# Designed miniproteins, single chains, part 75

Each design is a single chain, and the fold is of that chain. pLDDT is the mean over its residues in the fold that is shown.

## One batch from the design tools (miniprotein)

Design m2766
Fold by ESMFold2-Fast:
Order: structure tokens, then C-alpha cells, then sequence
Structure m2766 (fold): chain A 63 residues (1-63)
């Protein structure tokens, strides 16, 4: 539900702040799924933004 979506979003933001792009991406993905199921578009967009940032940071290791 929404409480779970918000928990995973918070974990994703914490992981991103810690530089853990892999965990941030995983938690952001969980938040998107749960927020989508709850029809919370604002939470979906926030989780997607965190996931995109995590993907950008995780992708830099191959440059």
C-alpha cells in the first residue's frame, strides 16, 4: 500500500544519498510498483526520478 511505497521511496533516497546506486534502483522500483497499485501518480513520479538518477550513477562505471 501507500505506507510501503513511501517506505521504499525513503530507502531509495537514503541509498542514493549514500552512493549505493544498485540498492537505490531496487528500492525505487519497488516504490513505483506499490505507488502505481495505489494510484498515487505523484509518488510514482518521485520514485521514477530516484530510479533514473540511480541508473545514471550506476551506469558511470563503464565509461
Amino acid sequence: GLAEARRYLALAEEALAAGDATRASTYAGMAVVLASSSNDQALVERARAVGLEAARRGGTGGM
Scores: mean pLDDT 79

Design m2767
Fold by ESMFold2-Fast:
Formats: C-alpha cells, structure tokens, sequence
Structure m2767 (fold): chain A 70 residues (1-70)
C-alpha cells in the first residue's frame, strides 16, 4: 500500500511546515525583544519555543523520509 505511505508522508511534511512556520514566528518575537531590550526572560522563552518547534519539524521530516523510503 504505497499510496497509504505516501499519504502519511505528505501529512507529516505538512505538519512539519506548520511547526517550522510557528518557529519562525517565535524567532521574530525573540529578535524583537532583543532589539527593544524590554524583557530578557520573554526573549529566552521565545528562543526555547522556536528551538523546540524546529526540532519537532525536523523529526516529522525524518519520519516522512523514512516512510517514503519504504
């Protein structure tokens, strides 16, 4: 059932794109806080969230590649 594996891989890639987009938003937020110097704790929180979402996106892409290799 190659079609089912392709569907699952596409779903994972779409999910990865959403996490990547979210990470980008948090990166922009962290950069804004860094420029304004208003809240270092908030900046660090945004950086942590961006890293977490980037890691999640990478995991989803790796799983999609694994499914496509079958």
Amino acid sequence: MEEELKRQAEELRREALLYEASAGVYRIGAAAEKVTGSDEELRKRYEKLAEEYERKAAELRAEAERLEAE
Scores: mean pLDDT 80

Design m2768
Fold by ESMFold2-Fast:
Structure m2768 (fold): chain A 72 residues (1-72)
Amino acid sequence: GEEKIKAGEELIKKGEELIKEGEKKIKEGEEKKKKGEVSEEEANKMILEGEITKGIGLIQKGVGERLIKLGS
């Protein structure tokens, strides 16, 4: 059970890092869009890329949480 718990903890950590990266990219895209620093198309691409990165992080975190439950 221990190895699954450890693997789950590592996936949660990696997932949280990706969520943070995604949120940062979403915020940057939104701020650039508001300021007109980039085109609306370019800003929307940044936001979408951040949303995808955040989504991957959420999936990894969920898998990690499941592994901990299975290892318990």
Scores: mean pLDDT 86

Design m2769
Fold by ESMFold2-Fast:
Structure m2769 (fold): chain A 72 residues (1-72)
Amino acid sequence: AALSTEEFYQLVQEGGELYKKGLEAIKAGDKETAKKYAEQLRELARQAEAKGAHVLARELFEAADTIEKMIE
């Protein structure tokens, strides 16, 4: 089923918060917590993709990849 505007907005907000928390964990030197937020971003991306929000899913996967690259 297609995402409603409200569901889309909720996914965008949740993704933004997870990305922000991941970056804050990196700044604090907590690589383990940053990895957990990256994995939560990937799970959110899979949910977005399953609902047909392919562009949002790609952006969420890219956000997760960015966090993981920064903690290498």
Scores: mean pLDDT 86

Design m2771
Fold by ESMFold2-Fast:
Formats: structure tokens, sequence, C-alpha cells
Structure m2771 (fold): chain A 93 residues (1-93)
């Protein structure tokens, strides 16, 4: 497997664990796990960016939620989840 395939596998595991943390209310830990996954993908994985934005939104870190949701939309302008996170975070500021 290439390094890119390995990085994608690490990101996929990180996303799954972060999503479980969000579901269980462990938002700050979910954000940390998603940030580590983002670093391994070189900040270009939309699913990691969306998961990180959701974790920060639920943790009350609205400015960070906006930052990562906007990054996700810059890579995938049609991402409905990123758009919803961005709208919710902006309403909370």
Amino acid sequence: ASDEEFDQGVADIGIAVAKMGIKEGHYEEAARIAENALKTTGYKNVDVLVTLAEAYLKAGEFEKAIEYAEQALSLDPNNERARKILEEARKKL
C-alpha cells in the first residue's frame, strides 16, 4: 500500500472514533482525534474537516467550527453537512 492509502486508513479510523465521541457527548476528545486525522491527511480530507467542524460546534467552539466548515466547503462546495454546521455556528456567535 502507498503512504496515501495508509494515511486514508488512519483518517477513516479517526473519523469513526470521533463520530462515536460526538454521539456520546465527548466533544473535546472527538475534536482532538479528528485534528490528528486531519494532520495525517495533509488538511485535504473533506470528511475529516466536516467531522472536526461538528465536534467543535458541539463543544461550543463556534469560531473553530466555522473555520473548518469553510475549509470543507472550499474543497467540496456541495457538502450539505458542512453548510449546516457553518449556519448553526454563525447563529451561535
Scores: mean pLDDT 77

Design m2772
Fold by ESMFold2-Fast:
Structure m2772 (fold): chain A 82 residues (1-82)
Amino acid sequence: MKKYTLGVRLKPGADPEEVVAAIREAIEKTGGRLLDEPVIHPETNTITATVEVPDSDEAIEKLREALLAVPGVESVTLTPID
């Protein structure tokens, strides 16, 4: 398992709570886990979380694809943590 800081930028008018629910589902479906509660930043239309993903390029790409497929998601960043 590899740890990442997840950053999600929302499209204008997206419902952050619906996106959080979809993020949880995408992480679970791709074999990852949330290490903390996702934080919604309504003033910047962003969501941040810490996630753990299976240590493979395929698992990371599947998660990225799943997150980008979520309605209301504009962009996704996954930054490795130690």
Scores: mean pLDDT 81

Design m2773
Fold by ESMFold2-Fast:
Structure m2773 (fold): chain A 74 residues (1-74)
Amino acid sequence: MKISKEEFDSLVKETFADMLLALGKRALEQGDYDTAIELFEEARKLYQESGNTELAKQRIEEIDRLLKEAEAKK
């Protein structure tokens, strides 16, 4: 069994976005607000490009909240 190239690309983008979101949350916890903002912005972009899943939309909403928090503390 092999998934399509398009499906694989979407999964790769979502996986990278999940990783960047986790790293951004850690940077935020450490007070590295600049790094957190950069990571959150990249994750948001990847979720938007990965497709139209409800989970991706929920992640983008979470990121928007976290970006607002990081910017307020910068």
Scores: mean pLDDT 79

Design m2774
Fold by ESMFold2-Fast:
Structure m2774 (fold): chain A 73 residues (1-73)
Amino acid sequence: LEKAQKLYEEGLKAYKEGDYEKAVKYFLEAAKEARDVDPSLAAQYLLYASFAAEKNGDKELSEKLFKEAQKLS
């Protein structure tokens, strides 16, 4: 979980800097690290990735990630 948290923090930093492409990358890596240990936390990271993808203009990726987050509940 420590690695997932660190990746999430890097994603937040990128998001605040307006680098939405980089933010998506880090949020997805954080979700991957958390998925098998804490699916609920992974779902939260996927939601952040979905928001960053929307900001990046990638509506298809945003919708896909939102649905994946919903399934992890």
Scores: mean pLDDT 86

Design m2775
Fold by ESMFold2-Fast:
Structure m2775 (fold): chain A 92 residues (1-92)
Amino acid sequence: MSKSSKAIIDAMLESQKAGAKVSVSLKGDTVILTVENASDEAIKAVEKAKEEAEKAGAKASVKIEGDKVTLEVSGLDATSQTAVVLHGIGEQ
């Protein structure tokens, strides 16, 4: 379970390094990561986070709309959800 939160946080950090604008929100038990002005590298990082989250037992989906990428992950425990949200708020 904690491995899923790390994959999402890593995708946020990799996207930010690529110059993207990253935001995170929590909707029920689903963590939603939105990346704007995503480079090809940022898109690949989000896709990798989806695969890693799925391998860790979470349900994940990715939506790509030009340079905007949205990752939704469900099935994380409350502690993991809180960790991802706090990282997204504190580290634009």
Scores: mean pLDDT 73

Design m2776
Fold by ESMFold2-Fast:
Structure m2776 (fold): chain A 65 residues (1-65)
Amino acid sequence: TDEKIKEAAELIVQGKMDEALKILKELGLSEEQFLQVLDSAMPYIMQGDLDKALESAIDAIKKLL
């Protein structure tokens, strides 16, 4: 669901990687696809742009589903 996608993206932005991976696996993503989501969000996380990090993570998850 869109709510679970948002929850996983929020967990990624918070650095709660194990919790995010658990939700994404329940949605049908592989560990490889999880790393693709991280690659999309990480530049924004490192810059402190948490809003863009969240949007990037959500968009990446939706593209992989």
Scores: mean pLDDT 85

Design m2777
Fold by ESMFold2-Fast:
Structure m2777 (fold): chain A 62 residues (1-62)
Amino acid sequence: MAEIYKEAGEKAFEAKNYEAAIKAYEEALKIKEDPEVQRKLGEAYEKLGEYEKAKEYYEKAE
């Protein structure tokens, strides 16, 4: 389950569909904590200009 959402998020991120990437990565995190996914969420929020949310996820990944 988590891997499917992580892959979906990566595919969406690669396609530059950051909103879809965020949704998929959030679902992955509900199933299993993953610092890599938290960092990717930060990157996706940063791409959307949501810098405060991006910072929050980068801090969680530490």
Scores: mean pLDDT 81

Design m2778
Fold by ESMFold2-Fast:
Structure m2778 (fold): chain A 67 residues (1-67)
Amino acid sequence: GDEEELFELLSKELGLPEETAREIVELAKRDPEAAERRLVRLYLQGRITISREQGRRIGELIRKLAS
């Protein structure tokens, strides 16, 4: 499902710890804007790299989970 797809993208493709990926998935359901802000902060801290295509996929999944 969308939760599993977002979790796999965050943990396996972006290399986030599984616990952090789970926290972001849960945050996306509750507060999608906060989930996006957290990902931006991780990017600015150099903890992840996100391509334009990955960012598009993440945004779509966050919107689906918030519905």
Scores: mean pLDDT 86

Design m2779
Fold by ESMFold2-Fast:
Formats: structure tokens, sequence, C-alpha cells
Structure m2779 (fold): chain A 68 residues (1-68)
């Protein structure tokens, strides 16, 4: 389910030392690249930008990921 995919994504990203992760409300993650994490953030954006379950917006070193 989309909800279980979102929870799995949240847990994976929170465990990644390259990112600072903030949950905003029930359905949104704000993921900011730490120094040296910028390339992985770009890869994450490319992986998720066309995902049918997620709206993904990129601004500088920050991704906003919202469950649809």
Amino acid sequence: SAMLRFIGLALRLIGDERFEVEQVGEDTLVVTAKEGGEKRLEELYEELKNDPDFKVEKEGKTLTITLK
C-alpha cells in the first residue's frame, strides 16, 4: 500500500546519516542533504520524481516528499 511504502521510505531516510529528515504532519517528509550528501539527494529525487504514490519537489538541497 502507498501508506506502507511511505512509512518504509521514512524509516530508511531517517536512518541515513547523509540526510536531516523532518516529518511535517502525517503525510510529508522534508529531507535536507548534509555536507557531502548532495549527490545522494539528487539520486533520490530521480528515483522518486515519477513515483505514482508520491509528490516530490526539489529546492536546492531539500526534497519535500508528500504522500498522494
Scores: mean pLDDT 87

Design m2780
Fold by ESMFold2-Fast:
Structure m2780 (fold): chain A 79 residues (1-79)
Amino acid sequence: MEEVEKLFQEVDKKIMELREKALKSKNPEVRKLYEEGIEKAAVLMRKALKADSPEEQVKLLKEAIKYIDETEKRAKELE
């Protein structure tokens, strides 16, 4: 229970960080990449909210974190 709540908070925080980076970027390709990353993470977070078990919630939230981290790496390669 507590692990799931902590992961939801971590995903929310990382999405907010991505939004801030998107706003600071002047490169249209980098902004689009961040926006797509935010959308994908939001979809995974919504799926986690509807998941039938804590195990599925953890899996989806960790997938969201991984996707956010991969988006961040790709964006920095373009800047």
Scores: mean pLDDT 82

Design m2781
Fold by ESMFold2-Fast:
Structure m2781 (fold): chain A 86 residues (1-86)
Amino acid sequence: MEVILILRNASPRARESARGAAEAARASGGEAEVEERGDEVTVIARNAGPGGSIALVGAAVDSLVEGGTMEERKEGDRFTITATGA
C-alpha cells in the first residue's frame, strides 16, 4: 500500500511530525520520501507498516488541531491524506 501525506500551509510542528512519520515508515521496513517546497510538505511512503501509517495520520491531525482542514482519499492501493493549515 502507498500512503501519500500532503501538508499545505504547514506549521513548523506539522513539518516535524511529517519528517518523523517518514522515519517511522522507514523503521518499519518501508520506503519514504519527503519533499518540502515553501509552505507545502509531501511524504510518499510505501509499505509503511502500522506504526508509519499511524504517524502519517498523526501529522495530518496536527494540522487539523491547529485550525486547519483534512481530507482523505483512497484510490486502489493508494491512500492520500491532505491537510491544510489555517
Scores: mean pLDDT 79

Design m2782
Fold by ESMFold2-Fast:
Structure m2782 (fold): chain A 77 residues (1-77)
Amino acid sequence: SEIEEDKENAKELVEKLKKAIELGTISKEEAVEKMAEYLAKLSKYLSKEEINEFIEEASKILGVDKSYLSEKVKEKL
C-alpha cells in the first residue's frame, strides 16, 4: 500500500539527512525541520504510537534530542 511505501520513504529520508549532515550540506537543525515536516504529513494516516516510534528512531539516527524533534513535528501539524 502507499502507506507502507511512505513508511519506507521515511527511513530513506532519515538516512539521506544523516548523510547530508555528515557532508556538511545541511545543518542538524535543517535536517530536523525536514524530518519533522515529513513526519507531520505521515501523522494524517499513521497512529500517534507509530509517529512516536519514527521520532525516536530518527532522533537517534540524526543525533538530536527526541523532545526537540517531537516539538518540531507538533509545530507542523
Scores: mean pLDDT 81

Design m2783
Fold by ESMFold2-Fast:
Structure m2783 (fold): chain A 56 residues (1-56)
Amino acid sequence: MEEELENIAKKEGVTVEQLLADLERAAKTMNKPVEELLRELIERFKETGTLSLRPP
């Protein structure tokens, strides 16, 4: 999880802290818990190599 989060942050050109802040904001907008959104993003990143913070 730590390593995946670091890889995602690197690809986005931000720090892990900034990525977490962005996830919190997105989670609030999407009415989801941060933990759920984070898990979804990590799974999506592993499957496709892409990242999305927006609702489908």
Scores: mean pLDDT 69

Design m2784
Fold by ESMFold2-Fast:
Structure m2784 (fold): chain A 58 residues (1-58)
Amino acid sequence: MERVRAVKDIPQVLPETLALKAGDEVEVLERVNEHWYRVRNLKTGKEGYVPAAWLEPV
């Protein structure tokens, strides 16, 4: 299980994307490509796509 966190606030820009606050921890479910990951927010249980560049290892 790979855990990463958001480095900044990320808005929901599409229905399939996930809004995150800086410091939110997420589980990486799928590395779709170099630019996009499918993740699950560990606090809310919501899943969606986020830019990989805005995530850092915990």
Scores: mean pLDDT 80

Design m2785
Fold by ESMFold2-Fast:
Structure m2785 (fold): chain A 79 residues (1-79)
Amino acid sequence: MEEIKKKLEELDKRFQEIKDLYDQGKYEEALKLAEELIKELKELLEKLPEEHKEYREGLERAIGELEKLKEEIKKKLEE
């Protein structure tokens, strides 16, 4: 549980880095990091036991938010 909390804090920092890159107009770099983080979150979700339901639900929400951000980044790259 402690290890999972620490990993979630590290992932939250990476999410903020992606948002900062998006705000700076570095869309290609933000997209790459978003895709990498989504992959890592999905892998973590698959490895988590069902007993960690709250953490699993948190990861699913984070993945959803990142996929929305990814689509916004893609739209900016098309402009």
Scores: mean pLDDT 79

Design m2786
Fold by ESMFold2-Fast:
Structure m2786 (fold): chain A 86 residues (1-86)
Amino acid sequence: SRVAEILSLSESDDPSVVVPYLVALMHDPDPEVRRAAAEALGRLLNHPNEEVREAALEALFALTSDPDPAVAEAARRALTEPPQPP
């Protein structure tokens, strides 16, 4: 699924692949894809690579202004709540 693909990319430590894909996802016409991107970006805030963390933070701030309320809420949650895998 598209959501699973997005979430898999959030676990990658290759910034040359992750960063341009995340930027593309922010402009996807499907709000479900943009919401999944916000969740994936939240996971990247704890990434060991500084460039990935900076890209995730910048993208999440942009998504807090998304016209879709579910996307904006997901971005705000990612910024305020640490990622909690069970």
Scores: mean pLDDT 72

Design m2787
Fold by ESMFold2-Fast:
Structure m2787 (fold): chain A 88 residues (1-88)
Amino acid sequence: MDEEELDREVNVALILMQLAIAILDAKRGDVEGAVEGLRKVLEMVRSLPSLTPEEKATILAGAEKVVEATGNHPEAQAVLDELRAVLA
């Protein structure tokens, strides 16, 4: 039991850390790095068995901040749209 729960918590923490890094990259003008960060988050989310509604909302809010920080870059928006579909 502990391994499954800890693995889920660790994966959620890594997703949130990746989103934080992507926001910093975007704010520094590294749009490519920010988009790659969003793609990594999308891949991690697709690999998780389940997420709570609160975890989904937090991940989406973080991803929206990344897109906003890129100046609503089309590639960042496309990854956010895919993330919204996966988290639906």
Scores: mean pLDDT 82

Design m2789
Fold by ESMFold2-Fast:
Structure m2789 (fold): chain A 80 residues (1-80)
Amino acid sequence: AIEEAKRLAEEAFRLAKEALRLIKEGKIDEARKLLEEAERLIDEAERLMKENGIKDLEVELLLGVARLVLGVNKTLLSKL
């Protein structure tokens, strides 16, 4: 359970960072697809943690950072 939530959080963070790179390159449609996938992974990881009563600082930090990067990307896309 913890391992799965951690993997999902790490994947979401990776996708969010890649989306930011794509936005900077002007690849907006590709960035949107990656952000949609990242958001789904974050939601899945958060659900797994809540359903299993898991409180892991590393996973929570990864989810927090991933959510923050998602928020920045959404703001950038809203201006394009």
Scores: mean pLDDT 79

Design m2790
Fold by ESMFold2-Fast:
Structure m2790 (fold): chain A 83 residues (1-83)
Amino acid sequence: MPSDLELGELIARHLEELEEEIERAEKELPSLDIPEEVKRLAEEALRLFRRAVEAAREGRLEEAGRLAREALELLSRAGELAA
């Protein structure tokens, strides 16, 4: 598993691509036919990913990685609820 610093460095290398993916996910999420609980977790994860991108842009790499890890944990929980 990557460390928070490694995740933050990865985010910093791919800022533009990640911003585009986050924007796409934000546009698609409201129209998905999935449970409301899953949507709420996904929305929270997207907010954390946006904060991670902002932290990485500012050079706060460990914070960016921590926020990304929190977002991934929420997505994992959303996946369990959707199964």
Scores: mean pLDDT 81

Design m2791
Fold by ESMFold2-Fast:
Structure m2791 (fold): chain A 56 residues (1-56)
Amino acid sequence: GGEAFLAGMRAYEAGRYEEAVRHFDEALALDPDHPGAPTVERMRERALREARRQRE
């Protein structure tokens, strides 16, 4: 839940977008019903777009 989301945010801030997507996917898989899920999903979508722009 929260730990995976924070790891995703740290990866996103560091420009490691593929890593951020993995962490956000993990956060959603662990707690899909939590109130913050829409925020995690939105951050995941942004990280995925950035990862696709950035060739690793």
Scores: mean pLDDT 79

Design m2792
Fold by ESMFold2-Fast:
Structure m2792 (fold): chain A 62 residues (1-62)
Amino acid sequence: GSEEGLAEIMRLSGLSRAAAEAAVAAYRSGDRSLQLAAIHEIAKAGGISREEARRLLERAAA
């Protein structure tokens, strides 16, 4: 995971650091339901596509 990736999520979604960290942790869990929930939360909060939200989570989780 990268601090830069986390900062991108916060900037694009408007989520707090705690919420962004929770979303990244959910994405890292390997649980598909938690991963889909994290993608959906970021997409809705940021007004972006689910695919763009997934790419943000992948970069932050790397």
Scores: mean pLDDT 84

Design m2793
Fold by ESMFold2-Fast:
Formats: C-alpha cells, structure tokens, sequence
Structure m2793 (fold): chain A 106 residues (1-106)
C-alpha cells in the first residue's frame, strides 16, 4: 500500500472535509481519485517500458486500475459529503495494492 502521508495532488482529505458544499467536496474527491489513478497507471506503464512486466500483465493491471477508478467515481457521485474522504482513502489503498503487486512481479 502507498504510505498514507502521500497526499494526492490537487486535493487533500482535509480540504474535502472543509469544503463548503457537497458539490465542491465531490469535485475535490474526484480530482483526488483521478490523480491517484494517474499515478497508478504511470507506475504500471514505467514497469512495462523497463521490460519488468509483460504487455499482458500491464493490460491486466491497467484494467484493474480502471475498474477501481470507475467504482470510486460512481461512489463519489452517490455519496453524502461525510463519506467522501473515506472513499478517497479506500481508493488509495486499493490502487496501492495493485502497485505493490506490479512491483513484486518486477
């Protein structure tokens, strides 16, 4: 898993909690998920470019990242403000697990 101290770019959990409206909190949460997704995808792509994982393994990891991202964005769209930080935290953990699995294959 990624260290909890690695904040997603563009939004922190504190900023999501402090947002004055549900819509602003959702935009911050979506931005955080998109940033975490970009990091996870970039990591898998670097491992592929270095020849440390196969094209088939990379496709499987990228598909898992896309599924985690899709589920997270759907949860954010339907969630009350108080649940948004938890969705971002769980998404970071799930994407972190995929990155650890990819690194262990490398």
Amino acid sequence: SLPEAVAPPGATLAEIRAAPSLEEAKELAKSAVEALTALARGFVEVLLELGLISEEQAREFLARIEEVTREALEEIENAPKEELPGIVERTAARLGEIMVEAAELA
Scores: mean pLDDT 85

Design m2794
Fold by ESMFold2-Fast:
Structure m2794 (fold): chain A 71 residues (1-71)
Amino acid sequence: MEEERQRLVEEGRKLREESRRLFEELVREHREELEEIAKDTSLSDEEIKEKLFEITPNEEIRKILEKRLEL
């Protein structure tokens, strides 16, 4: 039981690290585009969501980006 518990904890940690890495890489690669979206006050929520979809089709990462842009 203890070995199984430690394995699950380690797997969970790796998954969290991987998710964070992917998010950080995406934000770094698309920083300029994200800043442009944030500066453009003429964009509707729907237009912002469309631009975010162009940055990444990953729904989970896109939801995080939407929250970052206060959408």
Scores: mean pLDDT 69

Design m2795
Fold by ESMFold2-Fast:
Structure m2795 (fold): chain A 80 residues (1-80)
Amino acid sequence: MPLTPEQQKVVDEIKKEVEAELKRLLADPSLTPEQIRDRLHQFLADKVREYAEKHGLSREERVQVALKVAKYLDDLLAKA
């Protein structure tokens, strides 16, 4: 299903934030891969909520954004 331009903007912003957080977490040698994964999933959930509220997204729109960014996070973690 195609995202609206507003939903795509939200997805792109969250992707940038998640990439920055992943790089920050990877720079901490005390964190295990499991701890990095758990912290990123929590960060993603918090950012989806924050941006959805900021942009006034409906429940259905929030789900679409969440699915897109979750898939992106899974792909990032597979490469890390």
Scores: mean pLDDT 80

Design m2796
Fold by ESMFold2-Fast:
Structure m2796 (fold): chain A 87 residues (1-87)
Amino acid sequence: SRELLEKAAEYLREAARAVLEGDLEKAIEYLRKAAELLREAGLEELAEAAERGAEALEKALEKPLTEEQREALARDLEELAERVLEL
């Protein structure tokens, strides 16, 4: 169970980094992997938060985010990773 949480947090942090680097497709992949692991761990609310992040990035593929919006999203993903690790 703890290993699933650590892997999910790692994927969330990798997603945050990918967002900052502008690699939105990679960030979406990491967020989906994190959501899957969080669901496997029984953490539906946190999995849903990761899925919402992925949906926001999918919309950004058609309507690009500003640098400020990318930084805000990356911060939210880092905060989500911290929440997962503090369980």
Scores: mean pLDDT 85

Design m2797
Fold by ESMFold2-Fast:
Structure m2797 (fold): chain A 63 residues (1-63)
Amino acid sequence: SLDALLARLRALQAEVQALLDTLEASDPATRAEIERRTGLTLEQLRAQLDALQAAIAEVEKQK
């Protein structure tokens, strides 16, 4: 259902936001190590968050 999809998208958004907040709060050395280990940059996480927010808004319009 659309409600189940929205719940999953919001859960994923919260997970990505938590990762972004952690990286932004981390010192530069810790952040660089996490980015190297995961292959994800702050910019990529911000882009993912923006995409998730747009997807959530679009699905909400269809309810």
Scores: mean pLDDT 81

Design m2798
Fold by ESMFold2-Fast:
Structure m2798 (fold): chain A 60 residues (1-60)
Amino acid sequence: ELYEKWKEEFLKEGLSPEQAEAAARAFTRVVEQHPELLDDPELLESVKKAIINYYKEKEK
């Protein structure tokens, strides 16, 4: 469930379908390893932005 939600968010941020899938998988794994991130929306958003920036910068 969380994977599909984040995949859609990454697609809205302008990532390709392949990048969005990879980013969503990476983000899901981070949250599964650190479930405390779900209790800190600010930190969770920072992690999401870091993943988006990684893929966007790699395409430059």
Scores: mean pLDDT 77

Design m2799
Fold by ESMFold2-Fast:
Structure m2799 (fold): chain A 83 residues (1-83)
Amino acid sequence: EKIKEYEERIEKNPEDAEAWLNLGKELFKQEKYEEAFEYYQKALLLDPEYAEAYRNLGEVLEKLGYYSAAEELYKLAEELEKK
């Protein structure tokens, strides 16, 4: 299972921001939005310029009804992608 693969990557390297992001994406697919949010925050803690993580965090906030906060995160992701 994909979740197990990413959990094993994190166990070997807790600073693997991509593994945290992908684990969050798998939880998002299962509609576990609050858990996905926490893992996207972990990815951003490890890589503060991770544009995809900001975009995915925005998608979670939109699903949770925080539309204004989601819009701000989408704008931040776009600005980071322009670098």
Scores: mean pLDDT 84

Design m2800
Fold by ESMFold2-Fast:
Structure m2800 (fold): chain A 62 residues (1-62)
Amino acid sequence: AMAVRRAVEEAEKAGKDPSVVATGRLIARQDLPPEVDEIAAEAIMEAKDAQEVSDLLQRRLG
């Protein structure tokens, strides 16, 4: 699934915090199931910083 990769590209173009883009790139390197990839992509698009990405992933996945 390519959802996280697209979300990272959109976040970078939108001028989101560099920590969000860096965290998103790290997540994109993982071989995630399609459903997890979509949830992670939404977290990247919604988050203001890397901590919020982690918080959203914990709420939605664990």
Scores: mean pLDDT 80

Design m2801
Fold by ESMFold2-Fast:
Structure m2801 (fold): chain A 70 residues (1-70)
Amino acid sequence: SDAEKLAEGQALVDATVARLEANPAMAPLGKRLRQAADDILAAHKDWSGETQYNALKMLARAAEAAAARA
């Protein structure tokens, strides 16, 4: 369902934020990921759960890629 897809996306963001915040140097990136996830969901409440999940997944992947380059 849309609700299940959204919950899966939110859980992925939560796990990524927790991993980033475990490293003090990456904590600001974790906060930026949380803010970006909240902003995109607030701006796009009309999106399907699948589209929301894909957007959250892309944000989490971008944050992990940024951390890997640091």
Scores: mean pLDDT 88

Design m2802
Fold by ESMFold2-Fast:
Structure m2802 (fold): chain A 80 residues (1-80)
Amino acid sequence: MSREEQIEKLLKKTKERVREVVLEGKKKGLSEEQIRGQIGKVIQEMRDELEKLGVPESEINEAVVRAAAEAARILKEVLG
């Protein structure tokens, strides 16, 4: 698996986990702030996995920005 394929795989996994966190948070009656905190943890876990794979910081930062943008869209879709 190439580095690019590893990044895309982790991004897909992170998007799925973000959606689960938002849906479960809504079901449990968590505040948007509490759900956002859980999203931040999921994105941090993705960052840590990318660092372990030796992905350059510039590419990690790009992936984090992409994950955050998708998280914002999911949050609006599920809670909005």
Scores: mean pLDDT 85

